# Designed miniproteins, single chains, continued (2): the designs that were tried, part 67

Each design is a single chain, and the fold is of that chain. pLDDT is the mean over its residues in the fold that is shown.

## One batch from the design tools (miniprotein)

Design m6314
Fold by ESMFold2-Fast:
Parts: structure tokens; C-alpha cells; sequence
Structure m6314 (fold): chain A 59 residues (1-59)
């Protein structure tokens, strides 16, 4: 799967998130950050996922 499509999907889910969705979305974003640590993501893609995680944490 293309990483760009995965990040776009995560951004869409976060934009519609409620506080009740926070735990599920945090788990999903942590998995994507683990892929970044394995060298599967660019620095820009990692930064986008970290920004989405911060938005979810603020719910």
C-alpha cells in the first residue's frame, strides 16, 4: 500500500474523530510511527503522522 494513501486515510479519520475515538486512533497512529522507525517512511511523512497524533491527543 502507498504510504501517502495511508497517511491521507489517517488524516480523514482524525478530522471526523470524537473524544470516544481517541484511543483507537492513537493505536493506529503509533503503528504507523513504528513503520517510520523501520525506515519505511520519509521524514515528511513521519512529521505528518506525528501532527495527526497530536491532534488526536487534543480531543
Amino acid sequence: MRVEESVARAERLVSQATPEDREILLGSLEGQLEAADAGELSEAQRANIEALRARVEAL
Scores: mean pLDDT 71

Design m6315
Fold by ESMFold2-Fast:
Structure m6315 (fold): chain A 113 residues (1-113)
Amino acid sequence: MVAPPADPETRAAYEKLQTVVAKAAGEAMKNLTDEEIEKVMREVNSLVAEAVRAAQAGDDDRAYELLRKAFETIANASKDPELAKKYIEEINKLLDEIRDALVAQLRAAPPLE
């Protein structure tokens, strides 16, 4: 995960996003096996790594889309379509609020070897 930005308003929105994602992940993982959790985490980590590469290449739109997909993957792991929809809507609103700052944080991440 990327470090929170120093800007107070952006940091507050980022911390709220992390809280919502943590709640969605916690609810999703209540009924998952360790193997299912590992599969979800591998997919999320792959999407975040691609988002970092896209941001570093200057493709801000692709970086944002990949991050959105990563968070949607966590929400969908709940196996509850209504709960997943609720978390996806909340996550997307928060992502829209911090899009530029979040992409800037990905761009500042160390290059992947």
Scores: mean pLDDT 73

Design m6316
Fold by ESMFold2-Fast:
Formats: sequence, C-alpha cells, structure tokens
Structure m6316 (fold): chain A 99 residues (1-99)
Amino acid sequence: SVPASEAVPLTSFIEKVKFNSDEEALEYLRKLAEERGYEVVGERRQTFTSPDGKELDVIAVDARKGSAEYTFLAARDKKDKNSGIYDVYLQAPAVDRIP
C-alpha cells in the first residue's frame, strides 16, 4: 500500500486560474508547460464525476521533460462554469517501485 499511496502525492497543486472556456484553459496549460521547459506531446479533455457526485470538467496536457512524461491538469466544477475558476495541478510520471 505504501507504493500506491506515493502515487497520489505526486499530484501537486499549482494555483486557481479563471478561464472563460476550455480552449483558454488548454492554451494556458500548453504555455505553462512550455515556459517551464516541458515539451507538449498530448492533450485530453473529459468530464469526471467525483465520489461526492460533482461533475468536473478536466483539461489535461501531457508534457515531456527529458525522457519523463508529466501531466498538467485543470479541473472545474461544472456547476460553477460561470465563475470560470479551475484548479491547476502538475502530475509527476508514475514510476515502477524499485524491487
């Protein structure tokens, strides 16, 4: 269980950002990754239902630094769309536990 628990803390909160659209969020995440020296290699969008029953709009940018792949995430509560506020996170790559 210790290796599984370590996977969760690898997701780091960056900030709250206001966007008017998913396209603006995606552009921000691409720029954030590039300005931090990452190479953007993929983009994903999905609606996620949390265990608490909240519908979240999730925008993700997969970005590479060296040989490692990271994910920049922006999540917004769908019912708060008029505020446009997203929580932005950086997820480090999952690594195999050293035997």
Scores: mean pLDDT 71

Design m6317
Fold by ESMFold2-Fast:
Structure m6317 (fold): chain A 83 residues (1-83)
Amino acid sequence: EPLPALSPEEEELAEEIARRVPGVSVEQARRFLVLLKEDPNASLAELAERLGVSRATVRRMRRARLEIEIERGIKLIEEAVSK
């Protein structure tokens, strides 16, 4: 019944996805990440139906997730250099 626990890193990722994708709540972003963990190969249609959003919104969430992961990698490098 309750959503499976997300790691602190996944929670931060969900919050950032919600900030970057207009019309997406933090809870929708959290559910999106949970669904990807359950089925990493889920289609856009399946994710859209389960989240109650458009396929375009799912594409934006997938893109935002990828961009955030890239930025996290860059930030870790920058923080290491800035020490």
Scores: mean pLDDT 76

Design m6318
Fold by ESMFold2-Fast:
Structure m6318 (fold): chain A 114 residues (1-114)
Amino acid sequence: AAEEEIARLLEELRELGVAEVALRVGEGMTAESLVVRQVSAAELQARLAEGLAPNELLVVTEEGPLDEEKQKRVAELVYRLRQLLSELRAAAGEPPLQEGQNLVFTTADLPFQR
């Protein structure tokens, strides 16, 4: 199920040292178009209030900086999370994700128990 895949993707993000991510939903967005930027939790909250740039992916890590391979993996995982969230919303009869909408995922506080 999509919920179980989301739980696995969040676990992979946590294993990479990622605590929180935020992205702005863009038209025609791909995993390769995402620009990964590592920020503090406070900076992520400030950037969410000010508005994120198109294809900007903000990442809060519990560990040191991510190398290029880890950044690419984070982008792939977050892009897949966005796709699954869209599928879950459609299945629930919820409105589709809108361009310019901010998405936030946390690895510490989401109890996807299944």
Scores: mean pLDDT 77

Design m6319
Fold by ESMFold2-Fast:
Structure m6319 (fold): chain A 74 residues (1-74)
Amino acid sequence: MQSQLQQIQQQIKQVDLQEQFLDGVEAVALAVYRLTNDQAGAQAIQQRFAAQREQLAQQKEELQRQLQQLQQQA
């Protein structure tokens, strides 16, 4: 059980790091598109990052659910 708990905690940490990375990349990309006055490019980037955030949120929810079950059943 402890090894499974550590494994899930590590996976949650990886998802958190990926979310932080996406936030940074999106901010930089949007700043570039604003400076170049590329409104279509800015919208396309926002839609792409929104889809990636939803995927990461679903993955994190599943991992948190597994972690909670392991903690409550131990």
Scores: mean pLDDT 80

Design m6320
Fold by ESMFold2-Fast:
Structure m6320 (fold): chain A 61 residues (1-61)
Amino acid sequence: SAVEELARQVSALLRAEEEGKISREEAMRKIQALLAEHGVEVALDASNDEIQRALVRLALA
């Protein structure tokens, strides 16, 4: 599903940030843009828990 692909992309970005391949700011800008395409707004300073809750809400909608 589109939500499963979105979750995979978000997880890949968070992993790349954790591994030092991209900055937190770069990861969050890309995650914010991806979530905005699905009608969800998250702050650039959002926690990983907040991002995960947003993905769960999209999956249940």
Scores: mean pLDDT 84

Design m6321
Fold by ESMFold2-Fast:
Parts: sequence; C-alpha cells; structure tokens
Structure m6321 (fold): chain A 86 residues (1-86)
Amino acid sequence: MQEEEDRLVEETRKRMEKAADEGLKESYQAAATKLGRVADEAMRRLSPEARRKVAEIAEELFDKLTSEYRARKLAEQVAQLAAQIA
C-alpha cells in the first residue's frame, strides 16, 4: 500500500519537474502555473500523507524555479549594465 503511494508521489514529482521545465521555456508565470496545476490535480487523488509529500516537493520545486529564474535575470541585467558602461 505505501509502496504504491510512494510510486505515485515519485511520478508526480517527475510530472511537476517536467511541467516547470516546459513552462519556463515560455515564462516564469507559465512554469509556476503548470507546476501548481500538476500538484493540485495529484493531491485530489492521494491520501493525506501522500498529499503532504507532494506539497513538500512542490515547495522545493517552486524554490528551485524561483532561484533559477532570479539568477538568470540577474545575469542578464549585469550583462546589460556592463554593455552600457563599456
């Protein structure tokens, strides 16, 4: 029983990662929206314990997505400023 839920949680993690990656090709907002939809859909079908695990994974992936987006934007801003003062 728990092994089946662990597999569903792992499949949900992979689906959330894929949704975030595909969305990020369009925009940060698209990535966040797609990740949130996958997490919400999965949580409707899972036990309370598995839902908690999916929520923790979603928070981890949101933090990673936000950090990567901010790092990319900062790198772009630094490059633009360097070009302006050169």
Scores: mean pLDDT 76

Design m6322
Fold by ESMFold2-Fast:
Structure m6322 (fold): chain A 103 residues (1-103)
Amino acid sequence: MEPVTIVLRSEDSDAEREAARARMAELLAAGLEFDLDIHSAARTLPPEQAAALGELMARLAAALEARDADAVAEAIVGLARALPPGDRIVITFMPREELQARN
């Protein structure tokens, strides 16, 4: 299976966020793992925004520990909603075992 990349922006519509949430929940329920990168247009995040993102990242970590695909997808959408304008989240989904050599 090829890696699936989803890009989320603070300026996305509610419909775009819901479509992304549903797609991410589907991929997570299928047993795919992901890498998450936050791309900032600003070189430095303001301390208040950094703290808010930290709280949302903690929620994401809790959802991952609970193995709740819907909660993980919702937490990622929450992160994207909290981003300043021009910032984006890039999420790449891949099967855990697909890149593991049998040796």
Scores: mean pLDDT 73

Design m6323
Fold by ESMFold2-Fast:
Structure m6323 (fold): chain A 55 residues (1-55)
Amino acid sequence: ATVTGLDDENVEVESEEPIEVNGKTLEGKSIIPKEWLPELEKALKEKGIEVKHVS
């Protein structure tokens, strides 16, 4: 999965696998608040998906 910083409040997440974060299913490219990053990282780790951060 690729996580790209968009601004101070939001990140873009791109994943080939569906990921559930805070009751929302993320497929392909999704924009989430940066506040959701800890839950996103937990969900990705539980699925064994490697995270690549792009700045």
Scores: mean pLDDT 78

Design m6324
Fold by ESMFold2-Fast:
Structure m6324 (fold): chain A 88 residues (1-88)
Amino acid sequence: MELSPEARKLLEELQGLSTEERVALARETYPEELEALMRVAGVDEAAAAVGVFTLYLYSLEHNVPFEDVFEGVLEYMKTKDEEKFLAR
């Protein structure tokens, strides 16, 4: 899987952060998205932070606005079984 050079650089920078640093960055940058993902997915703050950044990288890779990607995933999880989306 080939990431764009820009997305790859961001991924490497995020991987250089500790779990606590990623959580802090997510709380500062995407506090509402972090809270919503924790609530809807029922995951802890560390997992939610990884989820937020994964969706952000996806938005950069596919040239889709982050808000659209995040809202789409969140709404899908509320209205449909996540297993059906990931069943491949």
Scores: mean pLDDT 72

Design m6325
Fold by ESMFold2-Fast:
Structure m6325 (fold): chain A 86 residues (1-86)
Amino acid sequence: SEVDRLLEELRKRLSELGVSQDQIDAVVDAIRLAVSLRLSPERLRALMQAALDQLLGQNPEFSEEQKEEIRRVVEETTERLVALLE
Protein backbone atom coordinates (compact mmCIF):
# COMPACT_ATOMS: atom_id res chain seq x y z
CA SER A 1 0.00 0.00 0.00
CA GLU A 2 1.01 3.66 -0.31
CA VAL A 3 0.99 3.92 3.51
CA ASP A 4 3.38 0.93 3.82
CA ARG A 5 5.72 2.53 1.24
CA LEU A 6 5.69 5.83 3.14
CA LEU A 7 6.39 4.06 6.47
CA GLU A 8 9.34 2.14 4.96
CA GLU A 9 10.69 5.47 3.64
CA LEU A 10 10.27 6.92 7.17
CA ARG A 11 12.18 3.93 8.66
CA LYS A 12 15.07 4.43 6.23
CA ARG A 13 15.31 8.19 6.76
CA LEU A 14 15.21 7.94 10.57
CA SER A 15 17.79 5.10 10.51
CA GLU A 16 20.12 7.25 8.36
CA LEU A 17 19.78 10.02 10.97
CA GLY A 18 20.95 7.66 13.75
CA VAL A 19 17.60 6.86 15.39
CA SER A 20 17.66 3.37 16.97
CA GLN A 21 15.72 0.48 15.44
CA ASP A 22 13.64 0.10 18.65
CA GLN A 23 12.58 3.77 18.53
CA ILE A 24 11.78 3.54 14.81
CA ASP A 25 9.72 0.35 15.36
CA ALA A 26 7.73 2.02 18.17
CA VAL A 27 6.89 5.05 16.00
CA VAL A 28 5.99 3.00 12.89
CA ASP A 29 3.84 0.57 14.93
CA ALA A 30 1.98 3.51 16.53
CA ILE A 31 1.31 5.03 13.09
CA ARG A 32 0.13 1.69 11.66
CA LEU A 33 -2.27 1.29 14.60
CA ALA A 34 -3.56 4.87 14.18
CA VAL A 35 -4.20 4.29 10.45
CA SER A 36 -5.95 0.95 11.17
CA LEU A 37 -8.20 2.74 13.71
CA ARG A 38 -8.97 5.42 11.08
CA LEU A 39 -7.96 8.31 13.32
CA SER A 40 -9.08 11.78 12.16
CA PRO A 41 -6.47 14.08 10.53
CA GLU A 42 -6.43 16.14 13.76
CA ARG A 43 -5.71 13.07 15.92
CA LEU A 44 -3.16 11.73 13.42
CA ARG A 45 -1.31 15.08 13.47
CA ALA A 46 -1.38 15.02 17.29
CA LEU A 47 0.04 11.45 17.29
CA MET A 48 2.81 12.45 14.85
CA GLN A 49 3.68 15.49 17.02
CA ALA A 50 3.82 13.23 20.12
CA ALA A 51 6.07 10.78 18.23
CA LEU A 52 8.39 13.64 17.21
CA ASP A 53 8.53 14.95 20.81
CA GLN A 54 9.32 11.41 22.05
CA LEU A 55 12.08 10.88 19.44
CA LEU A 56 13.73 14.22 20.29
CA GLY A 57 13.34 13.62 24.06
CA GLN A 58 14.94 10.16 23.82
CA ASN A 59 17.91 11.55 21.83
CA PRO A 60 19.04 14.73 23.68
CA GLU A 61 22.65 14.01 22.57
CA PHE A 62 21.80 14.47 18.86
CA SER A 63 23.21 17.54 17.13
CA GLU A 64 20.94 20.46 16.26
CA GLU A 65 21.35 19.47 12.58
CA GLN A 66 20.18 15.88 13.31
CA LYS A 67 17.21 17.17 15.38
CA GLU A 68 16.14 19.64 12.66
CA GLU A 69 16.31 16.89 10.02
CA ILE A 70 14.27 14.48 12.22
CA ARG A 71 11.67 17.26 12.65
CA ARG A 72 11.57 17.80 8.87
CA VAL A 73 11.23 14.06 8.15
CA VAL A 74 8.37 13.62 10.65
CA GLU A 75 6.54 16.78 9.46
CA GLU A 76 6.87 15.74 5.79
CA THR A 77 5.63 12.21 6.61
CA THR A 78 2.67 13.68 8.57
CA GLU A 79 1.47 15.80 5.63
CA ARG A 80 1.90 12.91 3.17
CA LEU A 81 -0.03 10.53 5.50
CA VAL A 82 -2.87 13.04 5.94
CA ALA A 83 -3.05 13.55 2.15
CA LEU A 84 -3.21 9.76 1.54
CA LEU A 85 -6.01 9.27 4.11
CA GLU A 86 -8.16 12.27 3.03
Scores: mean pLDDT 87

Design m6326
Fold by ESMFold2-Fast:
Structure m6326 (fold): chain A 80 residues (1-80)
Amino acid sequence: SMREELERLLEEGEELVEELRRLGEEKGDEVLLAAAEYARQRLEHLRATMPSMSEEELRLAAEGMRRDIEDMKRLLEEAK
C-alpha cells in the first residue's frame, strides 16, 4: 500500500538524516548540519500528518520523499 511505502521511505530518510548529521559533525560542516535539520523537520511533519492523508496525498508525499532521499544521497556523495 502507499502508506506502507511512505513508512519505508520515512525510515530510509531518517537513516540518511543521521548520516548527514554525523558527517556534518565530523567535518564541522554547517551546510550539512543545516540540511540534516531541515530534512529532520520535514520527516517529523510527514509522520504527524500521515495518519490523516488520503491515498492521493500519500502518493504525492511518497513522490516528494523519494526526491528528498535522492537529494540527501547526493549531498552525502558530494561531501566526500
Scores: mean pLDDT 88

Design m6327
Fold by ESMFold2-Fast:
Structure m6327 (fold): chain A 82 residues (1-82)
Amino acid sequence: EEELKEAILEEAKRAVETLEAYDRDAGEEAREVMEKYKSKSPKDLANAVVAKLLGIGYRGTPELGAAAREEAARIMKLYEEM
């Protein structure tokens, strides 16, 4: 359980860094959600970060949206495999 939480948190940090490269505000929003949920369960952390990334993907540029969806899919896959 602790290993799963650490793995999800590391992927969430990677997602934040990826989004910051495209849009600083989007990266900051993703970081705020990650920090808020990092003390919660792995499921709550994964769900919160994925929901935020998909929300950014919906309202962002096509490039930002594609990056956000790819990072969300990566986090979901990690959670399903562990």
Scores: mean pLDDT 78

Design m6328
Fold by ESMFold2-Fast:
Structure m6328 (fold): chain A 83 residues (1-83)
Amino acid sequence: GATEERIRALVAEIRAIARRHLSPAQLAEVEALLDEMAATTDPAAIAAALGRIGRILRESALSEEEKERVQRLLVELYILLTS
């Protein structure tokens, strides 16, 4: 449905940003966290995984605009996964 398509689009954009800025090891960690979120319905676990993804991306060489974009993507993804 529209919600699943939107979640897929948000995850794809997070992956695209991660691929541009992260080392292979950091990218593997982000992928593991995305898989962890897909395997759980616990809002606390989803929040923790998204928080860790956000921290990994913010610790990389992102512009201020990219950091703001990442934050908006993560917030929207959290709302959709916990609704």
Scores: mean pLDDT 86

Design m6329
Fold by ESMFold2-Fast:
Structure m6329 (fold): chain A 61 residues (1-61)
Amino acid sequence: DRIAALVEALGDADPAVRAAAARELARLYQEEPEATEHYVKRALSHPDPAVAAAVAEALAA
């Protein structure tokens, strides 16, 4: 599942990979909000604050 792979990439050790995954997830949310809303909410509630921040920043852009 492409979306599941993106969610896993949000936890990557490389901040560039995390930022790319966050931007892609935000783009998918704009295109298919119903299909992606659950994954976006999960990412924003991630226990790693860096992951939540990356997704929030991508959504604000």
Scores: mean pLDDT 77

Design m6330
Fold by ESMFold2-Fast:
Structure m6330 (fold): chain A 72 residues (1-72)
Amino acid sequence: SIVEEAKKLMEESLKEIEELLKKGDYKGAAIKVAATSIRFAGYYFEATEEEQEEMLKLRKDFLKKVEDLYKS
């Protein structure tokens, strides 16, 4: 499903962002967050209203985890 694809995108991107931050590549991490957001928007616009609600929850969780990584 498109929700499952969006979830995998966010999980994979989060791992890459964490690795970039561990290397001190803050700019690379920020670019990855932006790229992930653009790809997520593509999935979101193709989704049904019910799928969009679930995807917004996934996006909020992803952004919170990214914020927590930057604060650590």
Scores: mean pLDDT 86

Design m6331
Fold by ESMFold2-Fast:
Structure m6331 (fold): chain A 73 residues (1-73)
Amino acid sequence: SMVEKEIEEKRKEAIEKIKASTSAEEILKITKETIDWLAERALRYPESRELALKAAMEVQAVTAERIAELLAK
């Protein structure tokens, strides 16, 4: 569906931006905005809730990993 494509594209875009960023502040901002967007989609499109939750969990995992990398420097 179109909503599933939007969720996948948003997940991919967010992960790419997080991996490209060298600023913990920017990474956290991207993560928050992405999670808020996915939560709103999950509320409006019940049929896509599981996909949105999975996308949110993956974005948060990549965020944690990237922040850990930056703090090691």
Scores: mean pLDDT 87

Design m6332
Fold by ESMFold2-Fast:
Structure m6332 (fold): chain A 64 residues (1-64)
Amino acid sequence: MEEEQFNMAADQGIGLADLLNERLGPVYEPVRDELEAYREMGVEARERVLELLRELQARAAELE
């Protein structure tokens, strides 16, 4: 996974966590903080970022 694609995935996950926190209450604040930390770590955290992004996308799809 290229660094640019990794940064986009992390940013998308953070955005989804923010959206879910607005809709469901601050339940996803720890997930948002974790994604920010992984973004700072860089591509070594890509698998964790993609796993969280997938779960956040599934939750968002259930709401929309």
Scores: mean pLDDT 78

Design m6333
Fold by ESMFold2-Fast:
Structure m6333 (fold): chain A 100 residues (1-100)
Amino acid sequence: SIKKPSPVRELVLDALVENEERGLTVAELSRLTGLSRPAVTAALRELERMNVATREDGRYRLNTSEENLPMTLLVKGTINASRKSNPDMREELRREARES
């Protein structure tokens, strides 16, 4: 079955792309996305399971390991293209996450 992308997951990915250099805690992701901490934690667990995100010292970052670099670059490109074409993307995703 083809799973539809989650707006919660897209908001978390957007925040990780924007803050690639420093990494983000669950609390910081919750503040930046407007999502609850449980929702952020669930999205992060799924992203870690997919090897899209990695955890280091309690902070989450995009997985830039050599084996996962093609997927990470694709994810970054997709988020950056979405942001460029829709500057209100974050507010739209937050609305969709509330409706879910």
Scores: mean pLDDT 72

Design m6334
Fold by ESMFold2-Fast:
Structure m6334 (fold): chain A 65 residues (1-65)
Amino acid sequence: GPARRREALELAYRISKELLEQGKSGKEAAEAATEELMRRFGLSRREAERIAEQGTVRAVIDLAS
């Protein structure tokens, strides 16, 4: 549901932000977030990739601001 999708997006954002701050690429951050979303939320790879990409983009924007 929408609430669970929001929780997944916030987790993806946090994982991506931490990895980007450690000097990882956006691709590495998005892949790590994808794997964690599949593991924690039981999402398909396709669904996890979409949410992970959204979280990673948000992290990139926030770190550039």
Scores: mean pLDDT 88

Design m6335
Fold by ESMFold2-Fast:
Structure m6335 (fold): chain A 114 residues (1-114)
Amino acid sequence: MEELYELIKELVEKATLEELQRILDRFAPKAYEAIKNKDKEMAKQVLDEIRAELERIVGKELTEKAFEAARTSTQDEIIEAADRVAKELNEPEKAGAVATILLMIRELLKVIDE
């Protein structure tokens, strides 16, 4: 919980709302299709593209932590941590966007993991 809170906080502080929204607008349609169809190849491609974009915005170390958090955290843990960040930083839209990206990564990783 505390590590997830600090991660989401750093993502909110390092990324703009425009950058986070662009990730969602660009990748969410393909991610949704991969999740719905359990398409592992498409899921891998979308994850690679999300990883590359996050690395450009927040750097490699924070991106690797985000992917690990998405892999190991529950949906409820991600939502609770994001709600806490939203309240403490007064950045509900950015925290919501980060949570949505992490949940999207989580579901794509589940498609790949069989």
Scores: mean pLDDT 88

Design m6336
Fold by ESMFold2-Fast:
Structure m6336 (fold): chain A 80 residues (1-80)
Amino acid sequence: MKSTICNHFATGYKLLLEKKPYLAQVEFSKIYDYLNTTQKNRLVLALTLANNPETREIGLDLLERLAKELGCEQAVETAL
């Protein structure tokens, strides 16, 4: 279960780095059912910020913090 969540998170994060935000959103949508309301709201905010060139770095930072909270930081690092 955890590895599946982290794999989708890492894939979505990598797609954001490749400037493919719509594909990233699809990957992150696959983990929504595993997140609580606060985590879902933070994910949506982070994706919204990452999709705007002016706030992209802030959005990516928020995603890295969420990845750490979910225990997915190693999967994200490995996907890079």
Scores: mean pLDDT 80

Design m6337
Fold by ESMFold2-Fast:
Structure m6337 (fold): chain A 68 residues (1-68)
Amino acid sequence: SVNDQIKSLINQHLLQQLNVLADTTDRVVRLRQQGGSDAELQQVVNDGNAIANKLNEDFNRRLQNLLS
């Protein structure tokens, strides 16, 4: 059903977002332990946010296609 497809899409999106958050957190922790600068830390966060934003755009597009 369309409802089952929507649930699958939401679950996939949430898992992808959690993976981006986990990867970004691990990179920040590692970089901080290596004496990384505030600018380098901010760049890692910015890169993670850019990936998350692309995932949101893909999710919205795919959701709209299911609702059409």
Scores: mean pLDDT 90

Design m6338
Fold by ESMFold2-Fast:
Structure m6338 (fold): chain A 81 residues (1-81)
Amino acid sequence: MEAKRQELLEKIERLVEEAGKAVHAGDYKKAAELLREAVKTVDELIKLEQESPNPDEEFISQLEQARERLRALAEKLEELA
């Protein structure tokens, strides 16, 4: 459980960093695709936390807010592509 949670968190971080680099390069299509993948990874992390014996409701709430922000940013970047 712990190792999978850390793996998903690191994947989200990498995807967001790569999306930022794509935006800087003017590749809005790639940036949007990377953020959509980050949203999917956040959904996976939320599910993992919900299936935990002691779900961290505060952490789940934070992840849901992050998912909303990432989705909104991906939609904006898709409009620019």
Scores: mean pLDDT 85

Design m6339
Fold by ESMFold2-Fast:
Parts: structure tokens; C-alpha cells; sequence
Structure m6339 (fold): chain A 65 residues (1-65)
């Protein structure tokens, strides 16, 4: 999986979670199910998978406010 595919996969999961009113914790749990996409995005951004998940959690907290 390349970084572009990873952004599409993870972005879909993230946006569906937001639309469903899921907590930031639940959204992160769903994102963790997409290990290949997380690893591909982390590699493309030159960061850890942990940093990608932390960014998504923080973003979800802002969007759900």
C-alpha cells in the first residue's frame, strides 16, 4: 500500500467515525484495525505509527467539539 492509498483508507475510517459521533478513542481503535495503511502513512510522513494515531486522536477531539 502506498501513502496515497493509506490516506484514502484512513481518511474514510476517520470521517465515518466523526459522522457517527464516535469518541476519539473509538476512532483510534478503528484506525488500529488498518495496520498496513497506518504503516504506509507513517513511512510516507517519516514518523511512527504511534504519532499518526496521536495526530488522529487530537484531530478528532477538535472536530467533535
Amino acid sequence: MDGGEAVEVLGKVYNEGLKNGESPEKIVERLKEHKEALEALAKGLEVSVEQVLEGARNGAEVELS
Scores: mean pLDDT 80

Design m6340
Fold by ESMFold2-Fast:
Structure m6340 (fold): chain A 70 residues (1-70)
Amino acid sequence: SPVVQQRQAMLQRNQEDRKLVQERIAELEEKKEAGEASTREVTLLDLFRFVADSTDFIIERLKAKIEQLE
């Protein structure tokens, strides 16, 4: 189904974006644990965590929709 293929493509893009956000989170968490993170970087870490949570919500909704269509 073209609709299923479109949603699968959207799911893949969101999963790829989520992976990139996780890499940024890992870098900032490592820097924070080392005591080298600035106040700005700690704020960015919180923002990236929010973006990750929002992306996870979108991914779960897309998965549920694909399952309903298959």
Scores: mean pLDDT 87

Design m6341
Fold by ESMFold2-Fast:
Structure m6341 (fold): chain A 75 residues (1-75)
Amino acid sequence: SAEAAIEALEAQGDQVVADARANKLTKDQIEAQLAALQKQAQAIVDTYKLSDEQKRRLTGILERTGRELAAIVEA
């Protein structure tokens, strides 16, 4: 379902942030993982007829994950 796909993307984003904070990822790997999450989000949009609320949630997940990863890279 669309909800399961969005929840899976959120969990993946949270894991990438956790791995980055644990110094398990290089800057290049962080950028590659963010690009992969963006591609997965686009696949969810293309696969499912999302509601406006679901689209806002998906955008919010990517924006939050991107901000957290940017802060780690800048540290």
Scores: mean pLDDT 84

Design m6342
Fold by ESMFold2-Fast:
Structure m6342 (fold): chain A 78 residues (1-78)
Amino acid sequence: MEELKEHLIKALKNMGVDEEKAEKIAEFLIETYGEDMEKIAQALKAIRLLLQGKSEEEASKEAGVPLSTVSKLKKILE
């Protein structure tokens, strides 16, 4: 868990997410998906799309993540 959390924080920071938000997102993803790397990868794709200026609806559709989850991720990123 700690190793996965650190890797997620680093990946998020490399995408332009500040450390505090990256830590919150990493915690949320681990709590929600555990070690489901496919779902975590989809959620990271959704975050990248949101950072690129895509809407919650577009990020949800392109990443295959529920709109409710994308909305929560966007709230953390604000």
Scores: mean pLDDT 82

Design m6343
Fold by ESMFold2-Fast:
Structure m6343 (fold): chain A 94 residues (1-94)
Amino acid sequence: NLNKEIQELLRKIAELLRKLAEKTPEYRDALLQTAEDLERLSEQDLTSLPEEERQALAKQLEGMVEKIRKIAKDEELLKELEEVVKKLVELLLS
């Protein structure tokens, strides 16, 4: 089920952001807020969104990863985050 897969990936990203927040105290509040926003988004059916809105969300997620890459010190968590976000972006754009 595509919708469930998208929702599970959003929840996984939120979990990874919380783990990164523990290791990046100077950006903790921003990372936790983003995680909360993504968990709220995971409660919605994103496959029913217009193409423009799905593209905007994909771009937002890619921009988030770019910003986190500049501040993250845990290379394994960053790599896992990048892989999960890439998979989600591919599903949103299909």
Scores: mean pLDDT 85

Design m6344
Fold by ESMFold2-Fast:
Structure m6344 (fold): chain A 60 residues (1-60)
Amino acid sequence: SLEEEIEKRKARYKAKTLADIVRSLLEQAMTLDGLSEEEAIRLIAEYFNISEETVRRLLA
């Protein structure tokens, strides 16, 4: 699931910025889970308890 992937990515990217983690999760969700970009952004925002606008800014 996306939640399990988020936990794996956190462990792997402990020395990276939140932006790097979010970019990796977006690519994974769209490529492997078949989610649309909007769906992936929404789920990532909910998981990290941040706004969708914040997720979009991290991806910019």
Scores: mean pLDDT 75

Design m6345
Fold by ESMFold2-Fast:
Structure m6345 (fold): chain A 73 residues (1-73)
Amino acid sequence: SAAEEIRKRLEEIVEEARPYLSEEQYEEAKRVMENAVKLAETLVKAGASVEVATKFAEEQVREKIEELLEEEK
């Protein structure tokens, strides 16, 4: 399914950032990832392409990771 493919892509982004995150921050990143997958599914149902929905979901996850990394400064 499109949702499963999007989830796997976002999981790779979160796992790549994992060495730079605390356990609590990693859990927050996973929660944002799950929400981003749901938003992407909603966008596809509303008529957006899977590619556009995936890019939107990736941006949401990357922005959250950047926010979490800034909190440790």
Scores: mean pLDDT 81

Design m6346
Fold by ESMFold2-Fast:
Structure m6346 (fold): chain A 56 residues (1-56)
Amino acid sequence: MEPGAPTVTGDLPAAELARLQRLGAEYGITGIDVADGRVTLRGGTAEQRAAFLAAL
């Protein structure tokens, strides 16, 4: 686990969770929850969250 990496939870393969964690850290996201086909982000600015979602 990288220092400052976001907390990632969800019913996804470990490789996808790791990818989301790395991407989230790049955009300043502090938490990512994936449930029922929805992604909930915590932390960062509105612009950082939008950029993260666009990068998915």
Scores: mean pLDDT 76

Design m6347
Fold by ESMFold2-Fast:
Structure m6347 (fold): chain A 80 residues (1-80)
Amino acid sequence: MTREQALADARAELESARALLEELEDLDPVVATSALGIMLAALRLTLEQMRAAGVDPALLEELEEAARRLEEALKKLLAE
């Protein structure tokens, strides 16, 4: 994968994570839990790859914030 493709994929994942967070209240709890788990795992892998590559700090911070929000949402659903 080229650096340009990796950055584009990371931005696409970030947008997908944000979209999921916006629609959580409209999803069935089981579907929401599965989607959050999958997205969080994917975003954490992307964060590790982007961090290792030393890419744009602003993008890295946005990815970290999205991962944190997904984790908090997942923890709330699992606690119910």
Scores: mean pLDDT 79

Design m6348
Fold by ESMFold2-Fast:
Structure m6348 (fold): chain A 81 residues (1-81)
Amino acid sequence: METLTMSGVRPGPVAETDEGAEALKELSKKYPEIEVVDDSKSGAHLIIKDPEIWERVMKKLGEKGSITVEELEKIIDEVLS
């Protein structure tokens, strides 16, 4: 189980492990609205290209200090469905 943390450098979930980064990259392959930006100092960051979808996802994440990849995928599926 890979855990993502909420980043202070970029808003949104960040994967600090290679396994977590790969999971985020798999989400970006599934959804064209999603990008992953790799930052060597802070990890791999999930970015949603549509600002309205981004705001909806961030609102659901905003109360959590950390989130699992599975929980993030459920939130994205709910918002994009």
Scores: mean pLDDT 69

Design m6349
Fold by ESMFold2-Fast:
Formats: C-alpha cells, structure tokens, sequence
Structure m6349 (fold): chain A 62 residues (1-62)
C-alpha cells in the first residue's frame, strides 16, 4: 500500500520534472491527507497545489 503511493509520487515527479524538495513536499502531504495512489494519479494538479501550500507554510515559519 505505502509502496504503491510512493510509486505514484515518483511517476508524478518524473512526468512533471519536479525537484527533490518538491517531491518530498508531495510525500509529506500524501501522508498527512492519507492520499491513495488513485487520488494522486487522478488529480495530480490538486496534489501539487497541496504540496506548494505546505512548502509556503514551512517557508513562512522560517
């Protein structure tokens, strides 16, 4: 189950040319929101939006 989520994140990162930091943020929001592999594959733009929101919140607290 976790391996399938990881594979979906890796596929998204490869297809969108994401940085390691962006990929890590996606992994964090996928864990936080308990996203399934299907949710990541069906709504990649929403997943990227959540990851960017997460990164912005971390940056604001630095």
Amino acid sequence: EEDAVFAAIEELARERGLTPEERANISMVATREKLTPEQIRENPDRVLELAREHAARLDARR
Scores: mean pLDDT 77

